# Ledger of designs, part 87: designed miniproteins, single chains

Each design is a single chain, and the fold is of that chain. pLDDT is the mean over its residues in the fold that is shown.

## One batch from the design tools (miniprotein)

Design m3023
Fold by ESMFold2-Fast:
Structure m3023 (fold): chain A 79 residues (1-79)
Amino acid sequence: SSRMERFRALLERILALFREYLANRDDKARVAALNEEITRLLAEMGEIAAQLSPEELAELRRLMAELLAEVKRLYEEAQ
């Protein structure tokens, strides 16, 4: 569905922004701007989740688990 396509696009954008965040942690102004955009995208993903069928929600849960695992991996590697 178009909603799932949008959700996947938001996931890819969040991961790209998170990588940029980790690469620029010393730039406080950039970090603040990136964090604000990531927070906004996460809110949009939540709004999409509210519109999904039970079958789409199962796929969403899988995608969110993969996102969380990748975010944790990137964060740990950046320590």
Scores: mean pLDDT 83

Design m3024
Fold by ESMFold2-Fast:
Parts: sequence; C-alpha cells; structure tokens
Structure m3024 (fold): chain A 103 residues (1-103)
Amino acid sequence: SELEKLEKEALEKLLKLLREKGLEKLAELLEELEKLRAEGGPSPEEAEELREKLEEIRKEIATNKEVAEKFKEVQIELAKSVLPETPLEQIEKDVQAVLESLK
C-alpha cells in the first residue's frame, strides 16, 4: 500500500529529526512502540518497560533545559509538517499521545 509506505517514511523522518536534535531516548521509545503495534500491541511486561523509559525521558526534559528546548524544536517542526486528513495524521496522533504524557 502507498499509504503504508508514506506512514513508514513519515516515521523514519521523525526518528531522524529526533536523533539530529539529540533526543535519542525518545526516538528509541517511538521505534519500540511501532514494533509492538506491528506485533499486536505490548504485553504487560513490555508496557511496563515502555512506562519506565517514558518516565526517564520526562525527568530528563524536566531537569535539562537544553533537552527541553530541543523537544520544543521537534514540536514546532511536527506542527509545520502536519496537514489535516493526511497519511501522516495517525502517526502524528500517536506521537502527540507520547508527547502529551511528557507534559
């Protein structure tokens, strides 16, 4: 499917942006989420591991001003690339759900 290809390319671009901004832990979390979704969703054990990783990222954003500024830069870039009813909307919603939990 061309739609599936576009969604994969959008995720790859997002992961590259996160890594270029030095947000490696968040990039790894998103890769794990994508893998687990493809496999039918996380087990209870996998879900707990993801929660622990998310808490570590949250603490880093809260305690490191440079990381917080880089995270804001990613949010701005995501807002620029988002168009309503695009193939990217579902990936954006999934990313926003992770980002919202960091507020």
Scores: mean pLDDT 67

Design m3025
Fold by ESMFold2-Fast:
Structure m3025 (fold): chain A 100 residues (1-100)
Amino acid sequence: SEEERLRELIEALERMLELLEQAKAALEAGNIEEAKELVNQAVDLLVEIRRRLYPEQAPSDAAVAAFKAEIAKLSEEELRELIEKWIEEVRRTLEYLRSQ
């Protein structure tokens, strides 16, 4: 149902937010590689939920691998900017979905 799909999407986005906040904390502690791994986990969760709920719009394995390769190349500053922007986007999406 639409209600079940909405609930699953909200739960996935809440878990993504937790992973991204952990990534930010790892980065602030100077652990860049741990922060990248946590961001990769958030990517995997997004891919999983998209494949389940919106299979026609789901990214290919090649596209996911390419995106993770780009994350691996990011500097500390670029990674911080990515994490902060993605946290804001996830928070905004959660506020929108919870208002439905």
Scores: mean pLDDT 87

Design m3026
Fold by ESMFold2-Fast:
Structure m3026 (fold): chain A 68 residues (1-68)
Amino acid sequence: GTAAQARAAVEAAADAAGRAPAERVSELLTKAGIPRGLARTIAWEEADAAGYVDAAAVARAAEQALSR
């Protein structure tokens, strides 16, 4: 996958408030070509106590990981 595909997939998973479950985001990042361990780290390090992340922030981190 490309950085743009990773960003689009994560943003599309967000609710109206821009939040997405970290587990779902981790799965989408893996499908976009980020290694499973790195995808899990990006998603879960930013997760709140309920297991949700800000999708735009995670999408930015994923874009940086793929564009290097």
Scores: mean pLDDT 75

Design m3027
Fold by ESMFold2-Fast:
Structure m3027 (fold): chain A 67 residues (1-67)
Amino acid sequence: SDLASLVAEDGVEDPALVELARRVVEETGMSVRTAVQLVARDHLARTGRLPSVATLERVLAAAEEAA
């Protein structure tokens, strides 16, 4: 299957995903990588699609800021 079919191409679609990544790092002490993967997988499980690249970049930035 083509990975592109699972990725949203829109801009930052959900500010709640950014806040979730921040909170996961702050509250659990998870690594930035693990927090980003958790957020992406949770979104995929709920919506059937991965967050957009722009959203994932913002999620990564928020997780790094919280670490």
Scores: mean pLDDT 73

Design m3028
Fold by ESMFold2-Fast:
Structure m3028 (fold): chain A 72 residues (1-72)
Amino acid sequence: SEFEKEKSKTAPGGKKSNINKFVYKLAKEIAPYYKDLTPEEKKALERFIANLTGDEEIAKKVMEYAEKLAEK
């Protein structure tokens, strides 16, 4: 049971948490440059993230969060 508590930090459900953390981290890195990015650069970056993650929805979420962070 103590081993279970230590395992909960590496989480069997941690895939969802790790994806959200990854999305937010990338969005924060992109946000300062988001306003200066051309539509072509935004598309290229989204495709790059989609290829890295194997998930187009994750890439889309990163771009959406970057836009929100840049607007603040």
Scores: mean pLDDT 70

Design m3029
Fold by ESMFold2-Fast:
Structure m3029 (fold): chain A 81 residues (1-81)
Amino acid sequence: SSAEEEIKRRFEEAKELIENDPSLSEEEKKQLLETLEKGLKIALEISKTDPEAAVLVVDILLHELMKLVPSLREKLLEIRK
């Protein structure tokens, strides 16, 4: 699969985990999902010219979100291409 498809898959998985994480409040979920949506749009735009930079942006964003979302941390440790 292309870098674009991998980026989309990782963000969709993170979105589902955030939406279904019982440790997060409704307000925390809203803020995290807004951050995730903005990050996806930026990463997809970057991927058109620099796929490697796009993957780095995804890695940085998801790594920071992992500190706040226990379910996302567990899933990210399991995901491999």
Scores: mean pLDDT 75

Design m3030
Fold by ESMFold2-Fast:
Structure m3030 (fold): chain A 100 residues (1-100)
Amino acid sequence: LSPEEQLLLRVKELLVNMTPEELEEALRNAENMSEKEQYIVQLGMYIALEAIDRLEKEGKPLTWENLKKEVAEMSLEELKELLDKFYSVNPDAPPPSELV
């Protein structure tokens, strides 16, 4: 896999498999987050916001389970499009090879 594909699949895996308890743990450790880890979190939030937008467009409830399902159904091609948009609004973000 390319660094781009590795980054996207890693972020997708984290979103799909994360529990509420794991999210709380990550938030408690935010003060120890590196700048690179912050960009990974920002990319994850960007993907989550796309999932929320899709749920709203389809009239589905905004539940954690529905969000995970929308993210799980995203193709690598769709995730690459989201990554391109992410970099367009975060031009100072490190390249994928530095985030994997």
Scores: mean pLDDT 79

Design m3031
Fold by ESMFold2-Fast:
Structure m3031 (fold): chain A 91 residues (1-91)
Amino acid sequence: SMEELIAEAKKIKENTSDRKEFYLKLAELVARFLGQEDALPVLKEIAEDISRLPEELLFQYAMMLMLPHPDVAAHQEAVRTFGRVLLELVD
């Protein structure tokens, strides 16, 4: 369930001090949760991009990930789920 995914994401946040490492682990969690390991390279690229963003843009970026994206249409469910999890953790 989404509640279980978010609970695991919060555990990763609690146990990871490095910002980039945190987002990369989050990408791996989402790919495993959905059974979409083929989406992992795309999610890792997004995680690296997020790690370079100012904190004040994180909420906006998470919201944008939940919209349709032409560049990652084949992995839209994984990208959207990643955005949903990020949004929940920013709140």
Scores: mean pLDDT 80

Design m3032
Fold by ESMFold2-Fast:
Structure m3032 (fold): chain A 62 residues (1-62)
Amino acid sequence: SAREAVQLLVARYGGAVGDAAELRARLTAELSRILGRPVAVELTTEPEGDKERLTGARVTEL
């Protein structure tokens, strides 16, 4: 399901990142491939010093 795919990708890409927009683009591409259809992805991040940590993702099927 879309929710399970989101959880797997959050676990796979979780961690400190310098640019959440680049991470969002990668997750959007991966989710579109897994679901076989266009999606929009929103990320939830938490600040860690000068970087952000991915804490969640939401997918909307288009």
Scores: mean pLDDT 68

Design m3033
Fold by ESMFold2-Fast:
Structure m3033 (fold): chain A 72 residues (1-72)
Amino acid sequence: MEEMEKFIEEAKERMKKIVEESLKEGLSTEEINEKLEPIFKELQKKGIPAEKLRELVEEVVEEIYKLEEELK
């Protein structure tokens, strides 16, 4: 696997942890997204293609949605 792919996977895992912790702390989806913004910005600044970054964002959004459903 390419090194960039590994880096993206690690970033995604970190984002998922932030989402889970934030939900447990009672934060709203909007607040969670705000906490994720710096990470997205960092990834883009590191030269990750916009298309790849968009994939990551979509995956994180799906994780937030899934966690919200499970917490009902």
Scores: mean pLDDT 71

Design m3034
Fold by ESMFold2-Fast:
Structure m3034 (fold): chain A 75 residues (1-75)
Amino acid sequence: DVRRLGLLAIDVTRRTFPPELARRGEEAAREALRRGASGDEVLRAIADAVGVSPETLRDMVRAAEAARAAAEAAG
């Protein structure tokens, strides 16, 4: 689900980067999602906005997904 991936990537961005940079990433993600962009396009848009490689952001999103699953199991 591209929307779920986009929301998770926004959450990762908000937790990892300074507020101003995180806001830019969130805006880029929301714009891409509105246009029906693919998951790769959403991740690339966020990565470009915050100044990291798409590979770095993908790794961070994967780590956050694992952490969220662990938190759901614990909570």
Scores: mean pLDDT 80

Design m3035
Fold by ESMFold2-Fast:
Structure m3035 (fold): chain A 56 residues (1-56)
Amino acid sequence: ALPKGLYVTLLAEKTEEKGCKDPSTAVMAAQLQLMSGGSLVDAIKLAEKYAGCKLE
């Protein structure tokens, strides 16, 4: 399993690669979810919602 910090960095790169609408907000939302004790799955779903694209 990847460390949470590294996973947030990979999500940032993936949102930019896919041309998502708002990568910065998506990454910020995912990071806050993980820091609040949320799961990686919840963080990805929140990132997808804010970015307006599918990441997984």
Scores: mean pLDDT 70

Design m3036
Fold by ESMFold2-Fast:
Structure m3036 (fold): chain A 105 residues (1-105)
Amino acid sequence: AALAAGLAALLQGQYDAAIAAYNAAIAAAPSAALYAARGLAYLKAGKLDEALADFNKAIALDPSDADAYAARAVAHAQLGKADDAVADINKAAALGATAAQLAAL
């Protein structure tokens, strides 16, 4: 699956390859999971504005995705938006995100 191929590249630190794989997958069949996955690749690449845009799309498509809120909180924190980061962490926790999942970002 394109999501799995992008995730493999992401885990190997190949962020540009992961982003390219997710771009192709989103062009073919957009989904909340694909936007969240590309957002995570942008986040790890340090492309914080692009990461926020993708997490916003993921959350709009699936407002119950605790991991998307947690990842967006990391992007907000790295941009110095502490209040936005805290709001997203509280939302992720309310949706059932564990401390381990929040720490893994």
Scores: mean pLDDT 81

Design m3037
Fold by ESMFold2-Fast:
Structure m3037 (fold): chain A 75 residues (1-75)
Amino acid sequence: AYTEQKNASADKEVEEAELEDAGRLTTEKWEADGKVMYSATLTDRRTGETYRTSTVTEEELDKLGEEINALLAAL
């Protein structure tokens, strides 16, 4: 099995939020190559299906928000 070992310079922060009747949103934030990176995963409450956004930089946070809104609209 491939085991990736990350040190303190590549630590990933994970935040979870419950979105009322829509589902659960898991947002990941980490630093890579001197940039702050973000991605999100939405779990549909009705089906249990998971939908992942693109990985974006801090400068592309608007794109992340648009992708989250598109996923919510598709539920």
Scores: mean pLDDT 70

Design m3038
Fold by ESMFold2-Fast:
Structure m3038 (fold): chain A 86 residues (1-86)
Amino acid sequence: SMAAKLEEELRKKLEELKRELFVREAALIGGRDLMRAIGASKSFAKKYLEKEFGIKVPDDSTLQQLLDVFDEEIRKLREENEKLLK
């Protein structure tokens, strides 16, 4: 039926969204851990966030504020993933 086809299409789209959110979360965790491990400069961390994740940050941000952006984005993605699992 048309209803069954719509349900299957919605389920496929939901699984695609879950995969995209999971990949983005893993990349943010890896990026954060990389910044900490290498003792990244403020300018490097800012460029990494903007180029890899499309996250625009203020030019006057401290390194800690940039690391906090990773943690906040990870938190938001975890909340989105939990909502999709409900």
Scores: mean pLDDT 79

Design m3039
Fold by ESMFold2-Fast:
Structure m3039 (fold): chain A 96 residues (1-96)
Amino acid sequence: MLDEAIEELERALEEARKRGDSLTTSTIESALRLLKEAKEYHEQGNNDQAIFSLGIAEGLVGIARGVAKIIGDSEGTEILDRAIEALRKAREELEK
């Protein structure tokens, strides 16, 4: 459900903030904003815009995860993997 995905992303954001990881923190903040916008569009019946906003969030988190993996940040990669899974569940909900 979208609310569960939002809650999972908020937990990932809190973990990133505790680490002082500015890149992961800013990326999850942007993804969370986009997911909340997707929820609002979905509730308004604008499913195309909801999916578009979700797609941008998925792209941003995917890029940040790629960077974390390249630099050997295992903790950052793990946080971003949870963010990706939350967004995947949100996509499944929007596509029903």
Scores: mean pLDDT 85

Design m3040
Fold by ESMFold2-Fast:
Structure m3040 (fold): chain A 74 residues (1-74)
Amino acid sequence: LSEAEKLLQAMERLAELVLPHLSEEAQAEVRAIIEAARGKSLDEIKRAAYEVVQLAEAHGIDVQALQAGVVPPA
């Protein structure tokens, strides 16, 4: 897999962890960001990944904790 494909797969995995904690509108936005990133350059996929993380954090999701497999106690 290319670096771009690896990053896209990582974004899809992150989305699967994040989606259950988001509103229906936010879930649709995350899916749209990922879909728009398909077949784009590595830099564009990196920007899409940043947008997904920012959206999740705006909804109170600790992305770092989810990626590490640790859920905050609060």
Scores: mean pLDDT 73

Design m3041
Fold by ESMFold2-Fast:
Structure m3041 (fold): chain A 73 residues (1-73)
Amino acid sequence: MLYKVKITVTGPSGSRWEDELTLESGTHNINLIDPDTGEPETATLTLDPNAESQETTLTLSSGSTVKVTATKL
């Protein structure tokens, strides 16, 4: 099942980085940028094939917050 995935990374300074991609259900390693450091980071995302929409929040070691929203296509 395909999902439209929106990723928002918000740094402690209030800086933001955003991306959008299409992923299959299951477990993925996603690439993102920490807006406070400018460094590339990776996170693990699991998409439930039975959910019409889902949201996950993660925290990076820098203190930046990652918000992921996925909507079934």
Scores: mean pLDDT 83

Design m3042
Fold by ESMFold2-Fast:
Structure m3042 (fold): chain A 71 residues (1-71)
Amino acid sequence: MSRLEILGDLLSSGRPEDILRALGFSLAERPGLGRGLALKIADHYGISNEEALRLLEEGRRMREEFDEKRK
């Protein structure tokens, strides 16, 4: 599966939790930017900062697993 397919699957649900995971996946190498955007999304959808950062971290781990499979 390509990065675009993984992102498409995450975003296809329209759920804020999956949007946050997609951010973590896309911005794994830019954690400061990812956190800033995740907190803005959390505020917009009424998600707690703690939950938003947890979901962002899930996306980052998905990216690590994707990159590991390419070795």
Scores: mean pLDDT 78

Design m3043
Fold by ESMFold2-Fast:
Structure m3043 (fold): chain A 63 residues (1-63)
Amino acid sequence: MKEEIDKMLKEGKSLVELATFILKKFGYSRPLKEVELPFLPYILKIEGKDEAVEYLRYLQLRY
């Protein structure tokens, strides 16, 4: 997971693309929009996807 995120960052993938990749690993198949990104940690916590929140934080620290 973290190695895949680091690779995508080196390839110049957008924050939306990286967040979509992380969420698909945790069962989200719908496309993300940039306007949703600030609210994703709150939505994921309500849905019990705390592990996905930790990987989004990892992305934010490296983006």
Scores: mean pLDDT 69

Design m3044
Fold by ESMFold2-Fast:
Structure m3044 (fold): chain A 82 residues (1-82)
Amino acid sequence: AALIGQLKAVLQELKLASEEKRAELHPLNLEQLQQDLEDIDLYLQLGEVEKAKVQLRKLVGYVRAVLDRQDLAEEIETILNL
């Protein structure tokens, strides 16, 4: 129960971080990021928590290096027990 709420909160923060970086991202990278976030959103809506976690794990390095959100990357790692 608490985990799904935490994952949804992180997804909303990722959506906001992506919007803030929209002008700085290459269009192809932005499209891929938007698709990845949509996939996570769909998995959480369907209750497929493990699939959502797998997709989030793949994004951690991108969140840290490309979105320049060390704080958010560390929050994701904590939630995923990385």
Scores: mean pLDDT 82

Design m3045
Fold by ESMFold2-Fast:
Structure m3045 (fold): chain A 65 residues (1-65)
Amino acid sequence: IPNSLEPEVAEKLTAAINKIEEIMKKTGKPPSQKQLEEIAKETGLSLETVRALAETLTTYYKLQK
């Protein structure tokens, strides 16, 4: 993620995180490629950013188990 310390970016990241968590809670699986693309479209973040967040969250939640 580029050097961005703005509340607007933080809100978009939080929205993406919430969407990723909701998918994981409903399906028990990480988001699919198409779901990541939809999250990127809805939040206005790049697909690369959303993909990185999904990988980070997936690793984090596996670690908590």
Scores: mean pLDDT 75

Design m3046
Fold by ESMFold2-Fast:
Structure m3046 (fold): chain A 75 residues (1-75)
Amino acid sequence: SSEFEKQLKIYKSLSYEQRSVLEQAAIDVLDKDPNASLEEVTDAILEAAKKAGLKVSREQARAVAGLVLYEHKLS
């Protein structure tokens, strides 16, 4: 629960534009590979952010990756 709360706090600190781009990047990689690891999803998010011209830290990308992976496992 503490890890989830930390990830959620980081996610909520992001702008709407950042959340939209990073979340979509995570969804796109999981659509192609449902078994993608946390680090593979994180790396894909960082590449998508770079292409979109968004400044995103690895910690922010990993937080989004963790939340999307959590929701994907519940679906």
Scores: mean pLDDT 84

Design m3047
Fold by ESMFold2-Fast:
Structure m3047 (fold): chain A 64 residues (1-64)
Amino acid sequence: MSEELERFRKEAVERLKKAIEAGDEDGVNQVLADYVRRLMQEFGLSPAEALAEANRVKKEAEKA
């Protein structure tokens, strides 16, 4: 996997953690929606692949 994609994933996890800690449900949804959109548009992932990656990021953020 590319270094750029891995960096993008880590950034998404940190943003999602911050929204979760703040109790900002709209912020959580916006971070996830933006992440899926960018994975599809900038990295060429299918909708299924982008959703799987978003679920992975969400689970990682919830564990911290």
Scores: mean pLDDT 79

Design m3048
Fold by ESMFold2-Fast:
Structure m3048 (fold): chain A 100 residues (1-100)
Amino acid sequence: MSPEEEIRKLAEEIAELLRKQGKEELAEGVLRATETILELLKTDPEAAVLATMVLVHEVMEELNKPEAGREMLELLHRLRDDPERAVLEALRRIKELIEE
């Protein structure tokens, strides 16, 4: 699976988990943000990491997990020179935190 396909699949899995919790608006937000992040990975990778940080903050605030959000922002900062990996690891971590 390409990184782009893996990122989309993770976002779809996150959205499905959020819908099961009744968070439809947040699920749609994740899908929209992911398409923006994928476009930015091709044109402005630094902006892709920043957009992912915004997504992480919004999701973690809605889930009432600000500490996990802060740790994930630190992870994104450490991985900023590897934008595709940063996005993938952030989405994987979001999924894990939703699954408990």
Scores: mean pLDDT 85

Design m3049
Fold by ESMFold2-Fast:
Formats: structure tokens, C-alpha cells, sequence
Structure m3049 (fold): chain A 51 residues (1-51)
């Protein structure tokens, strides 16, 4: 499930490293354990804004 999300991110023009960071956020309890469009969008936002 999270692997499919990472592959979709790469397919949309993002780097593999970025996709791997989003995958890590999706596996985090901060996002939750369900992979849907809202969780993917939140994970992307967290990767972009996290220090």
C-alpha cells in the first residue's frame, strides 16, 4: 500500500528520495495507518515543512 503510494508519487514527477520520505511519513502514527489521498497530501505537506 505505501509502496504503491511511493510509486505513484514518482510517476507524478517527484524524486525517489522524496517518495521515500513521504512513505516514511505514511508509516508514521502521526499520519495514521491508512493510505488515501488525504493522508498522502498530509504526508507530502509534512515532508515539505518539517525541519
Amino acid sequence: QVNAAADAIVAKGFSQDFANKVKGQLQSPQIGNDVNNDNIADAIRRVLTEE
Scores: mean pLDDT 65

Design m3050
Fold by ESMFold2-Fast:
Structure m3050 (fold): chain A 75 residues (1-75)
Amino acid sequence: MREERERRAERLLEAVEQAAASGQATIDSVKALGLQAVEESTDWEIAKRAVEYVKRHDAEAGKEVEEYARKRFEE
């Protein structure tokens, strides 16, 4: 059901936030989690928040995730 997808997307968003905030994760790891959160997300707002967390960790990686999100939700 829709609830199951929303729960999965929420868990991925939490994983991105924790990885970005921890300082222990590599840039590549945070970017990969951000891309996965965008891919699993059916809601543009969740994708935007994933992009925001990645940008806070690394601006360049955040831009790459943002480009992927725009392609997914605009095309």
Scores: mean pLDDT 76

Design m3051
Fold by ESMFold2-Fast:
Structure m3051 (fold): chain A 59 residues (1-59)
Amino acid sequence: VVKVGKNKVDLYENGKLVKTYDFGNLGLINKDLSKYDKVEVIGDGNEDVIKALKETYGK
């Protein structure tokens, strides 16, 4: 599960926060999320980031 905030993205595995990305480091998200079979994107923060993550990993 990935939660998008105003200035950051939080990555959760099995309900635990495992990593936080600031918007300056969003390129690292692509490498980290590529290991997961399914990514659930939640939050109401930055809409452009939510859209990009859903298009890439929300399948």
Scores: mean pLDDT 69

Design m3052
Fold by ESMFold2-Fast:
Structure m3052 (fold): chain A 65 residues (1-65)
Amino acid sequence: MSELAKRAEEAARRGGASEEGAKKVGEIADTQGASLGGAAAGMAGKDGGNEEAYREGVEVAHQGS
């Protein structure tokens, strides 16, 4: 798993995703690109009202671009 994929997984976990959900976001980042994984983590944070997770997801998406 790439470093950006690990960051996407951690952002999703901080956003309130389950452990399984966070791992799935990491898999998306690793297989489909860090931009998609970061966006997924950011959306999870936004939907859950977690601004820190949203910001981290945005940063991962930008670095994966």
Scores: mean pLDDT 70

Design m3053
Fold by ESMFold2-Fast:
Structure m3053 (fold): chain A 65 residues (1-65)
Amino acid sequence: SFVEELARSLLEMMIAEGASPALIAKAMGISVATASRMLRAGRPSPEAVAKAAESLLKDFPKLAD
């Protein structure tokens, strides 16, 4: 979906910029544990993308349209 692609792009940007797990978690509405696993892998996990997309939809419901 558009929201999942947006969430993925934002997470990839944060990894590329060297953001900390705590900063990614706060910005994207995911747990620090999820952010840490993602950074260890060097790429967003499907879990991280799904959770970030849920947070985006909570704050911006019209993205679901």
Scores: mean pLDDT 82

Design m3054
Fold by ESMFold2-Fast:
Structure m3054 (fold): chain A 83 residues (1-83)
Amino acid sequence: SSVEKMQEMLEFANKVLEALKKANDKWFLSLSEETQDRILAALYYKSLNPEISFAELSEMTGVPVSTLSRVEKKVKELLPDLK
């Protein structure tokens, strides 16, 4: 179960990252790898728990609310059918 959850997170993260690369989102790609990973983890967590607030995700990841909101909007535009 732990291994399965980690595989699902990596698959989600890879799909989002590939979409951002294809869209040539230079702002996101200019962020440190650690910051990119934190954002992708936060978005994955929100995909599992849609009711979780950006304020709560910001406290969990250290990523600003404005950054999380901005990236989620971009991901929804690029991957409207993402689970």
Scores: mean pLDDT 82

Design m3055
Fold by ESMFold2-Fast:
Structure m3055 (fold): chain A 88 residues (1-88)
Amino acid sequence: SSMEKQEQEKKQKEDDAIKVLIALYQYENLEDEKEREALIREAKKKLPEVAQRVLERRIKEEKGEPVEPLSEEEKELEKIAEKLKKEL
């Protein structure tokens, strides 16, 4: 049914958002740049392309690098991540 598909897609997006948030939290708590790069590489292996782009964008922002506007799919994942962060 359409409801089951929507719930499954929502849960998947929430799982992806959680993984992005965990990776960013771990990244911020690492002191070694090589360990940070290894962490992000491993996190990306477990994420779909949209979530990988969101993670890469957040890392670029942390480094002070210019970032491109988010796509609608990337904006949706970002909103889910921010909501989950507030519901801590």
Scores: mean pLDDT 79

Design m3056
Fold by ESMFold2-Fast:
Structure m3056 (fold): chain A 62 residues (1-62)
Amino acid sequence: MTKEEVIQEARDLGERLGKEGKTPLEAAREGYRLAQSHGMTEDEARLAGIEAAKAAVEALKK
């Protein structure tokens, strides 16, 4: 799996969690854990968490 694919999975996860009523912080933690499970670096995992949180916020606007 590429870095871009993991970031996209984190966004999809964040959107799903946001629709389920989870907070952006909870989405960020799950996106970070997802990226770490794929062996991504600390900085890449933080980026995945941020993207998941953004997706969760956007899901709440729909």
Scores: mean pLDDT 82

Design m3057
Fold by ESMFold2-Fast:
Structure m3057 (fold): chain A 108 residues (1-108)
Amino acid sequence: DRVREALLRLAELAEELGLEDVAAAFRAAAEGDEEAFLEHFKRTLERLGRAREDIDRGLAELRAQGVSVLELAGVLGAGLGALAVARGDEERVRELEEALLVLAEALA
């Protein structure tokens, strides 16, 4: 399954960038564990300075509108790409682009 392999590669890249909660989120998504994915995704947003109540409300609204775990994983992966660019890590940027293209194709 190309999507599962891409999510596991995104987890590997997140670990290499020192982002353990992000890596755990991608692994949960690869296993189809929606609750574990959402927990790790919320922890990532808290580290970025978002209030827990705002995170819980926003994610509930997105889920009620039919936003999937795979779509949220794509957003998280795009955030990883932005971080790699900000750090000047050209090798990680290329690898992230390849994995994100697989997720984008699956969402089309």
Scores: mean pLDDT 83

Design m3058
Fold by ESMFold2-Fast:
Structure m3058 (fold): chain A 61 residues (1-61)
Amino acid sequence: MGTVVAVSGDAALVELEDGSLALAMSTPSGTLLKLPDGSVYRVSGDAATARVGDRIEIVGE
């Protein structure tokens, strides 16, 4: 889980519970969250409509 801290076009910057930053990107197949370690997860919601303060939940591994 994480909180949106910045938005830019089709991407949102998400702060995770440990304080690390991850990039959420809108794709035709849904929104993907890329972690600093290179891991990619599917998340709820849409990065293109995200706002600062929104909560993002991981729905895939």
Scores: mean pLDDT 74

Design m3059
Fold by ESMFold2-Fast:
Structure m3059 (fold): chain A 65 residues (1-65)
Amino acid sequence: SEMEQKKAAEEFLTSAEAADLLAELRSVPEEQRAATIRAAIYRHKGVVLSDEVLAAALAFATALL
């Protein structure tokens, strides 16, 4: 569900494991950040984010940069 995807994204992005993702996001072009976040959450949580949830996750991660 969208709620489960949102929870997985929030739990991952607020975890210590997100430090490596944030470092990677600083090094990739801005247009690749969404794809990088999608791949990381799939790798760590086994969840495929919808485009809508991914947009919210990208906004959240960008605020942490």
Scores: mean pLDDT 83

